# Ledger of designs, part 86: designed miniproteins, single chains, continued (3)

Each design is a single chain, and the fold is of that chain. pLDDT is the mean over its residues in the fold that is shown.

## One batch from the design tools (miniprotein)

Design m10979
Fold by ESMFold2-Fast:
Structure m10979 (fold): chain A 85 residues (1-85)
Amino acid sequence: MELSPTERRILDLVDEAAKSGDEAVLDQAVQEIVALARTLSLEDLERLLGTLVEEASLSYMEGNDDLFVALSRASRAVLDLLEER
């Protein structure tokens, strides 16, 4: 299924934060990701979580530590939003 513009923006934010390697940039990106994720339906949020977790696992296996950290932080934030619903 095609990603929504909001889901694409969230993935772009994760990639940008990973490329920076800066924890402060990652913290700001996670805050923006949370704000964007709050606009998603429950079904879209569940799909996004699945995507982030899968991409985190792949990044870990490939040795991309910066991307793994960024994806893991994003997936935790999305999971916390799902648990609040």
Scores: mean pLDDT 82

Design m10980
Fold by ESMFold2-Fast:
Structure m10980 (fold): chain A 92 residues (1-92)
Amino acid sequence: VEREHRRWEGEVVVEMNGKKVTIFSEEFEGERTEDEIRGVLKLTVKAEDAETLAEGLKELAEAQAPPGTRIEVEIEKEGDKAVVTVKIVEPL
C-alpha cells in the first residue's frame, strides 16, 4: 500500500471553461492498493466559483481516466466559500 498526502494554502486564480476561479487551499490524499488507486482532492474556493470548478474538474478527470474509473464530485458551501471534493477510484 502506497499513500500520498499533500496540502497547500494561499490564493491562486485559474481559468476553467473561460471563467476565472479563485482557489484558497488544496488538500490531496492518494492511496494505491493491489486492487485500486484512490484519490481525494479538496479545494476551498469562492462559493460563486464552486460549480464552475466542479464541472471543469469532472470533465478533466473523465477525459483522462481509464475505463471503469469512478469519479464523484461534491460541493459543500460555507458562507462566502465552498469546498469542492473530487473522489476518484481507478480499478487495477
Scores: mean pLDDT 79

Design m10981
Fold by ESMFold2-Fast:
Structure m10981 (fold): chain A 81 residues (1-81)
Amino acid sequence: KKEDLEEAKRHAKEGIRYAFEGNGKKAAEHLEKAAKKAEEAGAPKEAVEYFKEGAKYAKEGNFDKALEYASKGLSLLNGYM
């Protein structure tokens, strides 16, 4: 659904913002929500997997990889519709 896609993008952007600020807990929370909403929207599985990887790296405090994977996921969502 379009609403689920827009929520996925919003959560992805918030996750990216929190990762940039070094807040791994909030970054992971938002990236996990982005993955769930992307899946509910019927987005490509690769985008969902990128958000899950981004959340994992955010929890580990690896913000460079969290940002890399979250950005790849968001890029796929922007290309989807």
Scores: mean pLDDT 87

Design m10982
Fold by ESMFold2-Fast:
Structure m10982 (fold): chain A 70 residues (1-70)
Amino acid sequence: SVADAAAEGSRKGTEIGGPRAAALHAGYGVMKANGTPEQAALAGRYAFQGARDHGPEGSAENARKGAEEG
């Protein structure tokens, strides 16, 4: 699903380069799964905050919610 792709991307991104990479890879995941630009943007913003506050798993959970709300 789009939400699963956002979560996977954000987790990987966080491990590679922290909150900014989490946001970027969450967005890439959404687009790869044929999600919308709105889902990508919201997943990225949520991924950034999750990574900053709670690391890879927090990023993944937040990115999933962003994709579902977009």
Scores: mean pLDDT 87

Design m10983
Fold by ESMFold2-Fast:
Structure m10983 (fold): chain A 67 residues (1-67)
Amino acid sequence: SDALLKRIAESEAHYLPQLEELLALLEAGRFDEARALAKTLNLPSDPEQARRVAERQLANLRRYLSL
């Protein structure tokens, strides 16, 4: 893996549980709570856009942190 990308992932590791919670809220259809959390994470307010961004961030974190 790229050492720079790994370092970026390490700096963002504290978002991991919040990104997981966001996806859980979206899966449960709890869209009001999901939007509030997405706003806190500076993610799009649209549920589908927030889902795509959160999934990509989680995939990157898992990849570069060896999770």
Scores: mean pLDDT 80

Design m10984
Fold by ESMFold2-Fast:
Structure m10984 (fold): chain A 92 residues (1-92)
Amino acid sequence: SAEEIRRLLEEVLGIRLSDEEAERVAEALPKLKDSHESVEALAEELGAESLLEQAKLALEGKIPKPIDYSKLSRGERVLFAVMQVYRLSQVP
């Protein structure tokens, strides 16, 4: 699961995660429900509330603003990666 997430993000989006970050993404994905409350709880847990508005937009199927993920904190990178995997899982 974590290794598959890391490969998916690297191959499709060019996002490189550490093993710890990939494991946190795998743990966080089942916590996302189709609701703003689930995103708010996850952002608080990860200390990534700065990305909260962009995460909510991603759940609504809207395009978030471009983010240089290399400048993000660990928690912000995990939330960003969770949003990207969630978005990819919603493609028909």
Scores: mean pLDDT 70

Design m10985
Fold by ESMFold2-Fast:
Structure m10985 (fold): chain A 55 residues (1-55)
Amino acid sequence: SEPPPPGQVRNLDNPEEFVPIDPDSPLDIYEQSRGVEPPEGYYLNGLTDEFEPEA
């Protein structure tokens, strides 16, 4: 499919909707496009692409 506009990713739950990329989010661009949010008290480690507990 056509790539999303700059600064946005396609919502996987609704492919007709685009959501803005949040640069302050613990999720990287791929996780944001999948609609996967880290569990409460966790963040996505960009070096391992795994959820880790926040200190």
Scores: mean pLDDT 58

Design m10986
Fold by ESMFold2-Fast:
Structure m10986 (fold): chain A 60 residues (1-60)
Amino acid sequence: SVKKELEKKIEEIVKEHKKQAEQIKASISNPFELTVALMSLVAETTDKILEARKEAKAKE
């Protein structure tokens, strides 16, 4: 089903987000730069989730 496919795709996006967040935490020591980088990653991940939802809605 479209809903099950969407849920699986979102799970993959979240898994990739966690991996990238850990990489950012390992790479940035300044707390303000770290916060900005993590906020940027959240924005990117949100866009990916919205695109996945838009694609799923188009398949209805």
Scores: mean pLDDT 84

Design m10987
Fold by ESMFold2-Fast:
Structure m10987 (fold): chain A 57 residues (1-57)
Amino acid sequence: GEEKEKELQEINREIAEKLREIGDAVEEGIKRAQELRAAGASEEEARKALLEGIAAG
């Protein structure tokens, strides 16, 4: 029925929104890691910042 189609559309919308949030978090994490590296941070510190950014997003 139409109600089940609306429920599936809502689930798909929520999935799409979460995928966008993850994508944005990854982009921010990469940018932050690049900034840290440019400031003279170690590769390990940059990697940690990237992973923390992804986990927080």
Scores: mean pLDDT 77

Design m10988
Fold by ESMFold2-Fast:
Structure m10988 (fold): chain A 77 residues (1-77)
Amino acid sequence: GSMSPEEKRKKVLEKLEKEYEEAGFEFVERIRGTVRKYRHKEHGIEIYATPGSVEETQWVDDKSREAGKKLEEILKK
């Protein structure tokens, strides 16, 4: 493929952002350079996404996955 590691991370971010939008999250602001902060329109839960480094991507992925699971549990109830 012709994609750099950074472009591959961007594709992962784009997929996550689509999932967040479908779940009712909207973009609020950019923090920590490349990290994007999202907030649920009704529940106020905050999640993150980034095309940044491996460390930043893992940090964001862990936080966002945990928040996403919490939201899913709330919406199920």
Scores: mean pLDDT 68

Design m10989
Fold by ESMFold2-Fast:
Structure m10989 (fold): chain A 84 residues (1-84)
Amino acid sequence: SLNELASELMSRIADAIKETGAETGKLTREQLKEIALELFKENGIEVAESEIEAILDKVAPDGFVDLGQASHFIGLLIDHIEKK
């Protein structure tokens, strides 16, 4: 379900922040985009990179994503997929 995908995406983002962004508590937009695209590819969901980038422009204009911004990004992305 989309709720299970949202939970898995949040889990992967949280793990990546812990491992790679531990000193800052943030990921780069490019790292977040890569995580999202890989998860959707694994689940057979087609989302264009440009669609993900448009959502990131709203959530993370500064180029970095903390856990709160990641939660907002996931909410917008799942809403976008549901409307397709």
Scores: mean pLDDT 81

Design m10990
Fold by ESMFold2-Fast:
Structure m10990 (fold): chain A 70 residues (1-70)
Amino acid sequence: SAEDIIKEFEKELEELLENKSSIASLVGAAIRFVGDIVEAMLYEGMSDEEADETIKRLNEIYKEYLEKWE
């Protein structure tokens, strides 16, 4: 679900930050979650509207964590 994707993304980014992982690891996580959205749209019946909103939430989280890596 969209909620599960958002929660897992934030959790993974927090763990990467806590472990002082490279910025490349952050980028890798973001790319993997693009695949999760595609899978949800193809196989779980996620609508374009739900996908757009999920992408907005993921972008907000990504930008927040990217700032913390500076």
Scores: mean pLDDT 80

Design m10991
Fold by ESMFold2-Fast:
Structure m10991 (fold): chain A 79 residues (1-79)
Amino acid sequence: SIQEKHERLRELVLAADPQALELLKSARDFGEAKEKAFETAFRAMAVLDLSYQDAADALGVSVKTLINARARAKARAKI
């Protein structure tokens, strides 16, 4: 179910970094740790076949936050 996928996404993110959910929700720049938390979330989203909306709901962030993080990752990859 979608609820089980939401719980699994949270588990995968927290298994990589116990502070990841707080890092993702924070407006503060935690640099590399925060971006690594987003990368873990994106890999988990792909494995679980979750939309940006579903992942945003599961992680307690906005869809815009995830879209902006993905754009930053793509920009870094082009440099």
Scores: mean pLDDT 79

Design m10992
Fold by ESMFold2-Fast:
Structure m10992 (fold): chain A 54 residues (1-54)
Amino acid sequence: DEAKKYLQLAQDLKVNEGLRHRFIVKNKLTPGSQEETDAINKKIEELEKKAEEA
């Protein structure tokens, strides 16, 4: 079930520093920047939306 997968990824981004760091590096974001904050929050919202749609 893809819904559970997306929901788990959203939760991991909130609590798992390692996963957040991987996301920052993969998306070439600068740690501590406004871009990081906005991108992480937007990704969490996208994952939660994907979970609702699945």
Scores: mean pLDDT 76

Design m10993
Fold by ESMFold2-Fast:
Structure m10993 (fold): chain A 69 residues (1-69)
Amino acid sequence: SEALARLQAERDRALEIARGLSPEDQRRVLDAMVAADLQFQIQQNPDLRAQYQQQQAQVRAQLEAELAA
């Protein structure tokens, strides 16, 4: 969808900006991105809240890998 494409573009831009920041600021950006992803997932399907919360560590690890690339 167009909304999903915009969110992915915003995510890519946030990661690009984060690469220019200090490690401490990078961690804050990643924390905010993980929280935003959780909110988005819950908004799409609130019945799976517990499942999405269990997956936050995986989401964080994926974002860290993308930041390092």
Scores: mean pLDDT 80

Design m10994
Fold by ESMFold2-Fast:
Structure m10994 (fold): chain A 86 residues (1-86)
Amino acid sequence: KSYLIQFATAQFQNQLQQVQANRSQYDPDVADATIAALQRIIGIAQASDSLEEFLARVDELLAELEPRHPDIAAQLRDLVEFIVRL
């Protein structure tokens, strides 16, 4: 649903802002990977016409991310599931 995508986009933008503001508190590789992944999720949300399309495209992104950054992929998957259930 479009309202859920708009809400999810706002939540991911807030998370991106928090990571960027506190970048020095993270491992640099983890911070950079998380920022890049959040930016891609936001782009997917803005380009998606349905929740189903959004979730499918995010699943593809997380599958690409998992071999290099499994912890980040798991955290983002949990965040997406949590936000979408609101």
Scores: mean pLDDT 79

Design m10995
Fold by ESMFold2-Fast:
Structure m10995 (fold): chain A 93 residues (1-93)
Amino acid sequence: MISELSEEERKELKDILVEAAKVLGFTDEQIEAIKNATDEQLELYIKGIEGALEALRRWLERHKDLDTPDYQVARETYEKLEELLKKIREILK
């Protein structure tokens, strides 16, 4: 649980969530909300990122035979989000 994190770990988690939000195209106001989020709200943001990653994974699987710029951008977005989510999970261990 996020409530079990140190102040340093909580700061690192927020920084990673901000980077994920930027990748997902969140507004400056939405990013500021993450910086000021409660532990419960941070858990909801993590679930949102997991949901977005799963949706993008399914899209890539359905379009795996496409050699288009849109597919490449989607794959790069997926890889960035997967790396960020991996870091989040390592902090939460």
Scores: mean pLDDT 81

Design m10996
Fold by ESMFold2-Fast:
Structure m10996 (fold): chain A 89 residues (1-89)
Amino acid sequence: ISVQATLISVDVSGNLVVVRLQAEVRPDQEIVVTLQLPGEGPLGTLAAQYVTGNLIYAALSVSPEALEKLKEAVAAGTFQVQVEARPRA
């Protein structure tokens, strides 16, 4: 199930990329966040899930090379974030 989400920030700490989103999520749902970078590999598609309250954190460990590509895409505004909510079994 696709949900509407607001991108709050993209932060880099060491080898960890943290994407912060705000969305209305029910306690019985899990969230999958996919970061798409057009024309980029290996960051073409990234998936992670992390939820606390109505604030969503997606954290991904990346290589230094991938990190530089992500920073460049964020600065250029070429990254895309997709958010899906799934019922937990």
Scores: mean pLDDT 62

Design m10997
Fold by ESMFold2-Fast:
Structure m10997 (fold): chain A 100 residues (1-100)
Amino acid sequence: SKAEEILKKFVEEMKKVLIENADAPRDVIREKLNEILEKFRKELSKYLTPEQVEKLYDELRYIADVLVDLKAQHPGDLETIEKAVKAAEEYLRELLKELE
C-alpha cells in the first residue's frame, strides 16, 4: 500500500539520522527525528483516516524515543541500531496490516 511505502521511507530516514549523527547529543537527534515524524504524519494523512493516523503516529513517536535512548546507551554500536530499526520496521508493517 502507499502507507506502507511511506512507513518504509520513514524507517530509512530515522536510521540515517541515527547513523549520521552518532556523536550528536540526544536533543539534536530528537529534533531531527521530530522533523521526520511531522513530515510523514502529513503524508500519511493523505491515505489514512484521522484515527488511523493518530494511532500510527503515537506508535512511531514511541519507537523514535526508544531508538534515541538505545543510541544514547550504545554510542557507536551500529549493529544494535540496525537490529532495533529492523525490529521497528517489522512491527510497523504488522500494525499497518491491522489498520487496513
Scores: mean pLDDT 79

Design m10998
Fold by ESMFold2-Fast:
Order: structure tokens, then C-alpha cells, then sequence
Structure m10998 (fold): chain A 66 residues (1-66)
């Protein structure tokens, strides 16, 4: 689906999306400010490693789409 396709486009070699890739995606796709995109990233980066897994990415994108 569209969310999985976006993850596949922006993921790194380890199957994660970096902070910068995620922030840019939210800004371009949903018109969020950088500050709002950063807050959402920090909310779903549960281990604080600076990356989102596929499940965290899907959850975050669905949250902003609600």
C-alpha cells in the first residue's frame, strides 16, 4: 500500500527510516512544519536510536492522517 511503498522508498540498508528522511516525508506529504514533524518523530522513536522501524513508521503516519 501507499505507506509501505513510502517506507520502502526512504528506508536505509538496515530496514529503518532515519530522522531526517522521516521529517522530510511528513513535511512534503502532509504539510507539517519541521517542528511538528520532529515532535512526531520523537514520539515514535521509542528506543531513542534516531530511526523508525516499519511498524513505528506506519503507526506515526496513520496518527498524522487521523
Amino acid sequence: DAIDAAFDRYQDADGRISRDAFINYLMSRFGLSRQDAVRIFNRYDTDGDGYLSRDEFIAAVRDVSA
Scores: mean pLDDT 81

Design m10999
Fold by ESMFold2-Fast:
Structure m10999 (fold): chain A 59 residues (1-59)
Amino acid sequence: DEKVKRAEEIVTKIIEKIEKNYNSKEQQELRDKLADEKTRKEVLEELGIKIEEIEEIEK
């Protein structure tokens, strides 16, 4: 539960940052990249998410 809660909070914070700081077109492009397994990690790293946290989200 604690680990799941942490992963959900990280994902929620990233989504909120995207929604607050990017327009609708940019949000769509970012969502498409996040949906792709190969680009998802790179986008999350650019947003300042640690690799360790990304690995936990993928489990």
Scores: mean pLDDT 68

Design m11000
Fold by ESMFold2-Fast:
Structure m11000 (fold): chain A 64 residues (1-64)
Amino acid sequence: SIDDLKKKVSSVLSPDQFSLVVQSIDNMFSNPDKSYSLSNQVFDKTTPKQTTVVFKAIVSVRSS
């Protein structure tokens, strides 16, 4: 579920980065442009491993 993905992402991100990811996920279907902008802000501040986890979470939800 989205909540399970949020929990997994929160384990690898700082509180500030996690807030951006949560907002990105919440806006994924209602405001995709905002979701994309927020995702880019997270990626600028993450390691390659963290970026991969966030990207997989976002893509998994969006593909549904």
Scores: mean pLDDT 65

Design m11001
Fold by ESMFold2-Fast:
Structure m11001 (fold): chain A 71 residues (1-71)
Amino acid sequence: DEVKKIANEMGDTGSDGLSRYASLRAQSAAAEKAGDLETAAKYRAEADRVLREMDETMTKLFDEYSKLKSK
């Protein structure tokens, strides 16, 4: 079932992406608390990148999913 395969990939992408985002945000907050604003900014930028990559992957998977649904 190709539909279930894509749905599972979307779930995995979202779960992994959100986990990475949360970890990077926590590292950014810890760096800010330590007074390392440069490292904090780098982790924040990396968190934003993770969200962007997740959105790109989800968009691709959703396009494939939609093609299966549109006949």
Scores: mean pLDDT 81

Design m11002
Fold by ESMFold2-Fast:
Structure m11002 (fold): chain A 87 residues (1-87)
Amino acid sequence: DEEEIKKLLEETEELLTKLENGEKLSDEQLKELGYKFGYLAGLEGVSPEDAAELLRRWLERFKKDQLSKEQIEAMVKAAREGAEEGA
């Protein structure tokens, strides 16, 4: 449903904006962001593996000094799961 996709995109953009601005997100919020990113990527036909890899590359390139390895791995795993359900 287009309305559900719009809401999901808006919620994902809000969390991404907070992370880009250096705001501290909880582990639960980080996993939610990963899942939503993956779900949206899956809706666009991106494979779970590619969605997870894209998020990992972005996080390691731009947020490695702000996020722990465990936080990055949790987000990447959530993105893979999200993309599987979004397909």
Scores: mean pLDDT 80

Design m11003
Fold by ESMFold2-Fast:
Structure m11003 (fold): chain A 73 residues (1-73)
Amino acid sequence: MKLSNIKNAVDGAMSLFLAGREEEARKTLEQTGKIYGIPKSVTEKIFKILREGAREGRPEEAREEAHKLIEEL
């Protein structure tokens, strides 16, 4: 499994959320899920974690939470 590639995609999605590019962040997570066989329920949960973290001013904590979720798959 390309775990580092998935984590890099999560970090990229967070950067897109912080830049106000939520549609591109969603597409990045959906494409990564399709490429690496991540369940849609998990990609949707990651999207919510990153979106909430960006909106609440805690992007680092949200990124780390998403990484932990990926590591448990």
Scores: mean pLDDT 82

Design m11004
Fold by ESMFold2-Fast:
Structure m11004 (fold): chain A 87 residues (1-87)
Amino acid sequence: SDADIEEKLDLLEESLRGTREWLERASADALSREEWEQLLQQIEGAIQQLDQLGEQATSESIKQRIEELKEELRELRELVERKLAEL
């Protein structure tokens, strides 16, 4: 339901805020290559989950929130890829 989707989006938004703040401060050597790759896989999985939720959503406002969160996840993916490139 849309209410279940909203709850999941609220939790994801909170998680992403903390992750972004940490990523912006973290040095490339803060994690191993394998740990950065695991984080990258988690981000890609979250994008796929949002695609599935978008198919289930009936509200245009929820669909818009999903697209905005996907954009934020893509930005985080680029941050992680930059950390990997510095190793």
Scores: mean pLDDT 87

Design m11005
Fold by ESMFold2-Fast:
Structure m11005 (fold): chain A 60 residues (1-60)
Amino acid sequence: GAADRAEAEALIAELERRAGDTAAGRVAVHDGRQLVAEGRYAEAIRALRRAKATLDAAGL
């Protein structure tokens, strides 16, 4: 739905701002954008939240 799309897009924007200059951040943003383009918003949110947790643990 629109709320899931908005959440996925917000997570993509956050990861791009925080870690877009890292290889891990670029991969996470790319994968998230592909899932959003496919309409797979719940999967995008899940993948992006996992990526965010990994980057948080790495201090990024």
Scores: mean pLDDT 83

Design m11006
Fold by ESMFold2-Fast:
Structure m11006 (fold): chain A 89 residues (1-89)
Amino acid sequence: MEAIEEAVRALEEAVKAKDLEGVSREIGRLREELERLPDLSVLPPELRERIVEALRAAIKLLEPHRDNPVVRGALLLAEGLLRRLEPAE
């Protein structure tokens, strides 16, 4: 969990700094850490909510720059992670 918490914190910091390259990189790191979990259900609810909020903020920041291939890749990745964390009921 510490590695995921650190990845979320790094993403939150990059979003606050409006660092497009940093946000794209930290989305990739967060995906790698989440893929190491046996099941996303092991995430504490508070940490899951922080991840969702950070990803939503990142998507909002990156969307105007969708013409950039790196940003577009990070957007698709972030959208995929949100879908996995918030499955439709």
Scores: mean pLDDT 81

Design m11007
Fold by ESMFold2-Fast:
Structure m11007 (fold): chain A 89 residues (1-89)
Amino acid sequence: MKYKVEITIKAETVEDAKKIGEHMEAILLGTAGAEKVEVEVFEDGTVKIVAEFGDDKEAVEKIVKAAEALYKSDKNVLSVEVKVEEVEE
């Protein structure tokens, strides 16, 4: 069992999106203990972050929601979406 977390943030500018992506990558790799993190910044100011975790769903959900809450209060953030997916095979 493995958990995949997708975080999509819309920022006012591409530079804000890059900064948000860097902060989220640091949190996910450092604090959350993600096994893999991919960050993609789009020209419209959207940043998409995909993180992969082991089998601790509760820890994943708690940490991801904490990170989402942090960015929802940022004046440069227009929207935040967090999706947690369980990958089984």
Scores: mean pLDDT 74

Design m11008
Fold by ESMFold2-Fast:
Structure m11008 (fold): chain A 69 residues (1-69)
Amino acid sequence: ALTAVQALNQFLRALYPNSTVTLQRGSSGPEVDRAVKGFQKLSGYEGPIDGIFGDATEAFLKKLLAAVP
C-alpha cells in the first residue's frame, strides 16, 4: 500500500502533470505552498487553506484513499 506521502505526490502529479514538486512533511518553498493549497482547494478539504502538509491535511488524504475501492 502507498504511504500518505507517496499517495499525495501521485495525486499532485495527476492534478498538476507538469509539476516538478515532490512533497514531504516539512517541505517548504513557494511551489510546495502553492501545491498544498491547490490540493486543499481542489480536493474538497474543509480545513484552513494554509499550504501546510500537516496532520489535518494528511488525515483528509487518508480518508480520500480509504473511500476508493
Scores: mean pLDDT 66

Design m11009
Fold by ESMFold2-Fast:
Structure m11009 (fold): chain A 95 residues (1-95)
Amino acid sequence: SPVLEEIERLREEMRTASPEERLKLMREMDALFTAYLRQQYEQGKVSREELLAIYEEVRRLILEIERAWEAGDEEALRAAIERLVDLYLRALERI
């Protein structure tokens, strides 16, 4: 999948990125993932229930990332972003 390859490329870029750069890369991943998920839903490859479940998981992790950033907790930020990336990769394998 071209989307899977691009997300894996962005994940690799995160390894040497600053916390600020890591947030920027995360936003790029989220935009790619959201666009792909919408296309899969429109093509009938993902149910409405599955789509909403994925959106709720993503929303919860993004709120956690925002809280960690506001708190200046770089370790919590890194951990939350890694969980979000893992969610994207697992969802792409399921779809």
Scores: mean pLDDT 85

Design m11010
Fold by ESMFold2-Fast:
Structure m11010 (fold): chain A 57 residues (1-57)
Amino acid sequence: MQELSDAFERGSRLAQEVGDEARALLLESMKLVSKDGKKGGEEAIRRIEEFARRHES
């Protein structure tokens, strides 16, 4: 999904700026997608967007 791709791209930029915490979030999000497919992807998007909101403000 495009939403998932956008969320991971946003998280990847944060990983370069924030470092290990953002990278760990991305890895956990990838695991969610692998385990639960569509539902895992939706949860991954929510987690990445929530993290981004805290660190991009």
Scores: mean pLDDT 73

Design m11011
Fold by ESMFold2-Fast:
Structure m11011 (fold): chain A 75 residues (1-75)
Amino acid sequence: MTYKLGEDAEKKKEELVEKLSKGNEKLKKALTERFNLVIDYLKEKGEASEEELTSIPGVGRGLIDEMVKGGVLEE
């Protein structure tokens, strides 16, 4: 599978982080940093495989799955 940034990825990231953190400020910060690693990578590359994204420190399949569900990433 290859992934690219969805429309309004940064806005959808903020919405997803708020939903997943459930008001926990520390978790919100950690999730924002993890999502930004993927977003910044794709801003440079345009498109990347799951293997490329999971090679980024702190990025796992679970994070990618959540980003796809939240519309931050598309296949």
Scores: mean pLDDT 81

Design m11012
Fold by ESMFold2-Fast:
Structure m11012 (fold): chain A 79 residues (1-79)
Amino acid sequence: VVEKFAEYLRTVARIAESRGDKELAAEYYQAADYLEKTGDIEGAINMLTEGVKKLKGEKVAKTFEESMKTMYESLKKEA
């Protein structure tokens, strides 16, 4: 589960970078690294949510947090 979620985060980081959003991509990469080192999925989601809030604002961050939690639930079902 941790490995699949980290891979997902790295994939969306590359997509964000390809769209020209290098700052958002960096937030995804940092969260993926944190997740791989700690196994703390909730901590990784919180780190990303705060990063997105700083870059895009609170409303976007809330939608993003909900999407990340949904992805994590989907990955748990596959594990």
Scores: mean pLDDT 77

Design m11013
Fold by ESMFold2-Fast:
Structure m11013 (fold): chain A 110 residues (1-110)
Amino acid sequence: SLAEKIKSMGQTLINLADTAKKLLDDPSVSNDDIAESLLIASAVTSTISKEYSKSENPEEKEAAELLERGSRALRAAADAVAAGDTAAAKAALDQVKAQGQQLIELADKV
């Protein structure tokens, strides 16, 4: 169902943010690898947002807006990680998680 798809996207953003925060605290994982992974996640999320934005369905249009905000937050996290700014990276990942939570709340209304 549409609700299940939107909820799954929200859960994926939450899991990405939580995983990235854990990796930032792991000295065995390079910041370059974390930044690259977040940049790829941002690009994928932006692509999904653009497809949902074409829909006539208002819930898919709202999901598109939340995904675009999530994509921008993932990009900000990637840039912060690449710069070595762990505090800024974690703040941006908190924004990714917030967009994921809003997607789950949106799914409950579908």
Scores: mean pLDDT 90

Design m11014
Fold by ESMFold2-Fast:
Structure m11014 (fold): chain A 97 residues (1-97)
Amino acid sequence: KVLEITKKIGELVVKRLRELYEKQTIPDEQRLAVIHRLTAEAFEELGLPDEVVELERKLASIDEKIINTPDPEERQKLEAEATKLVRELNKLLNEIG
């Protein structure tokens, strides 16, 4: 079940990322934030719980903050927060599985 959902999410994200690149230029530094945003949209479309959607949206927001943060110490703290959110997300996805 998790593998099927992961495949569908991956296909939707790749398809939408390609569509965005055709319509607009996305800076490489923003790519990870865009991927998390598209993943949150895919989770919502596939009917995954709101808590999983919100975690992906938080990850997109943190990735945008990291890109715009010149202070290495603040960036490191944001990266640590992102790592914790990824662990929570993976745990929830395994429970949905």
Scores: mean pLDDT 75

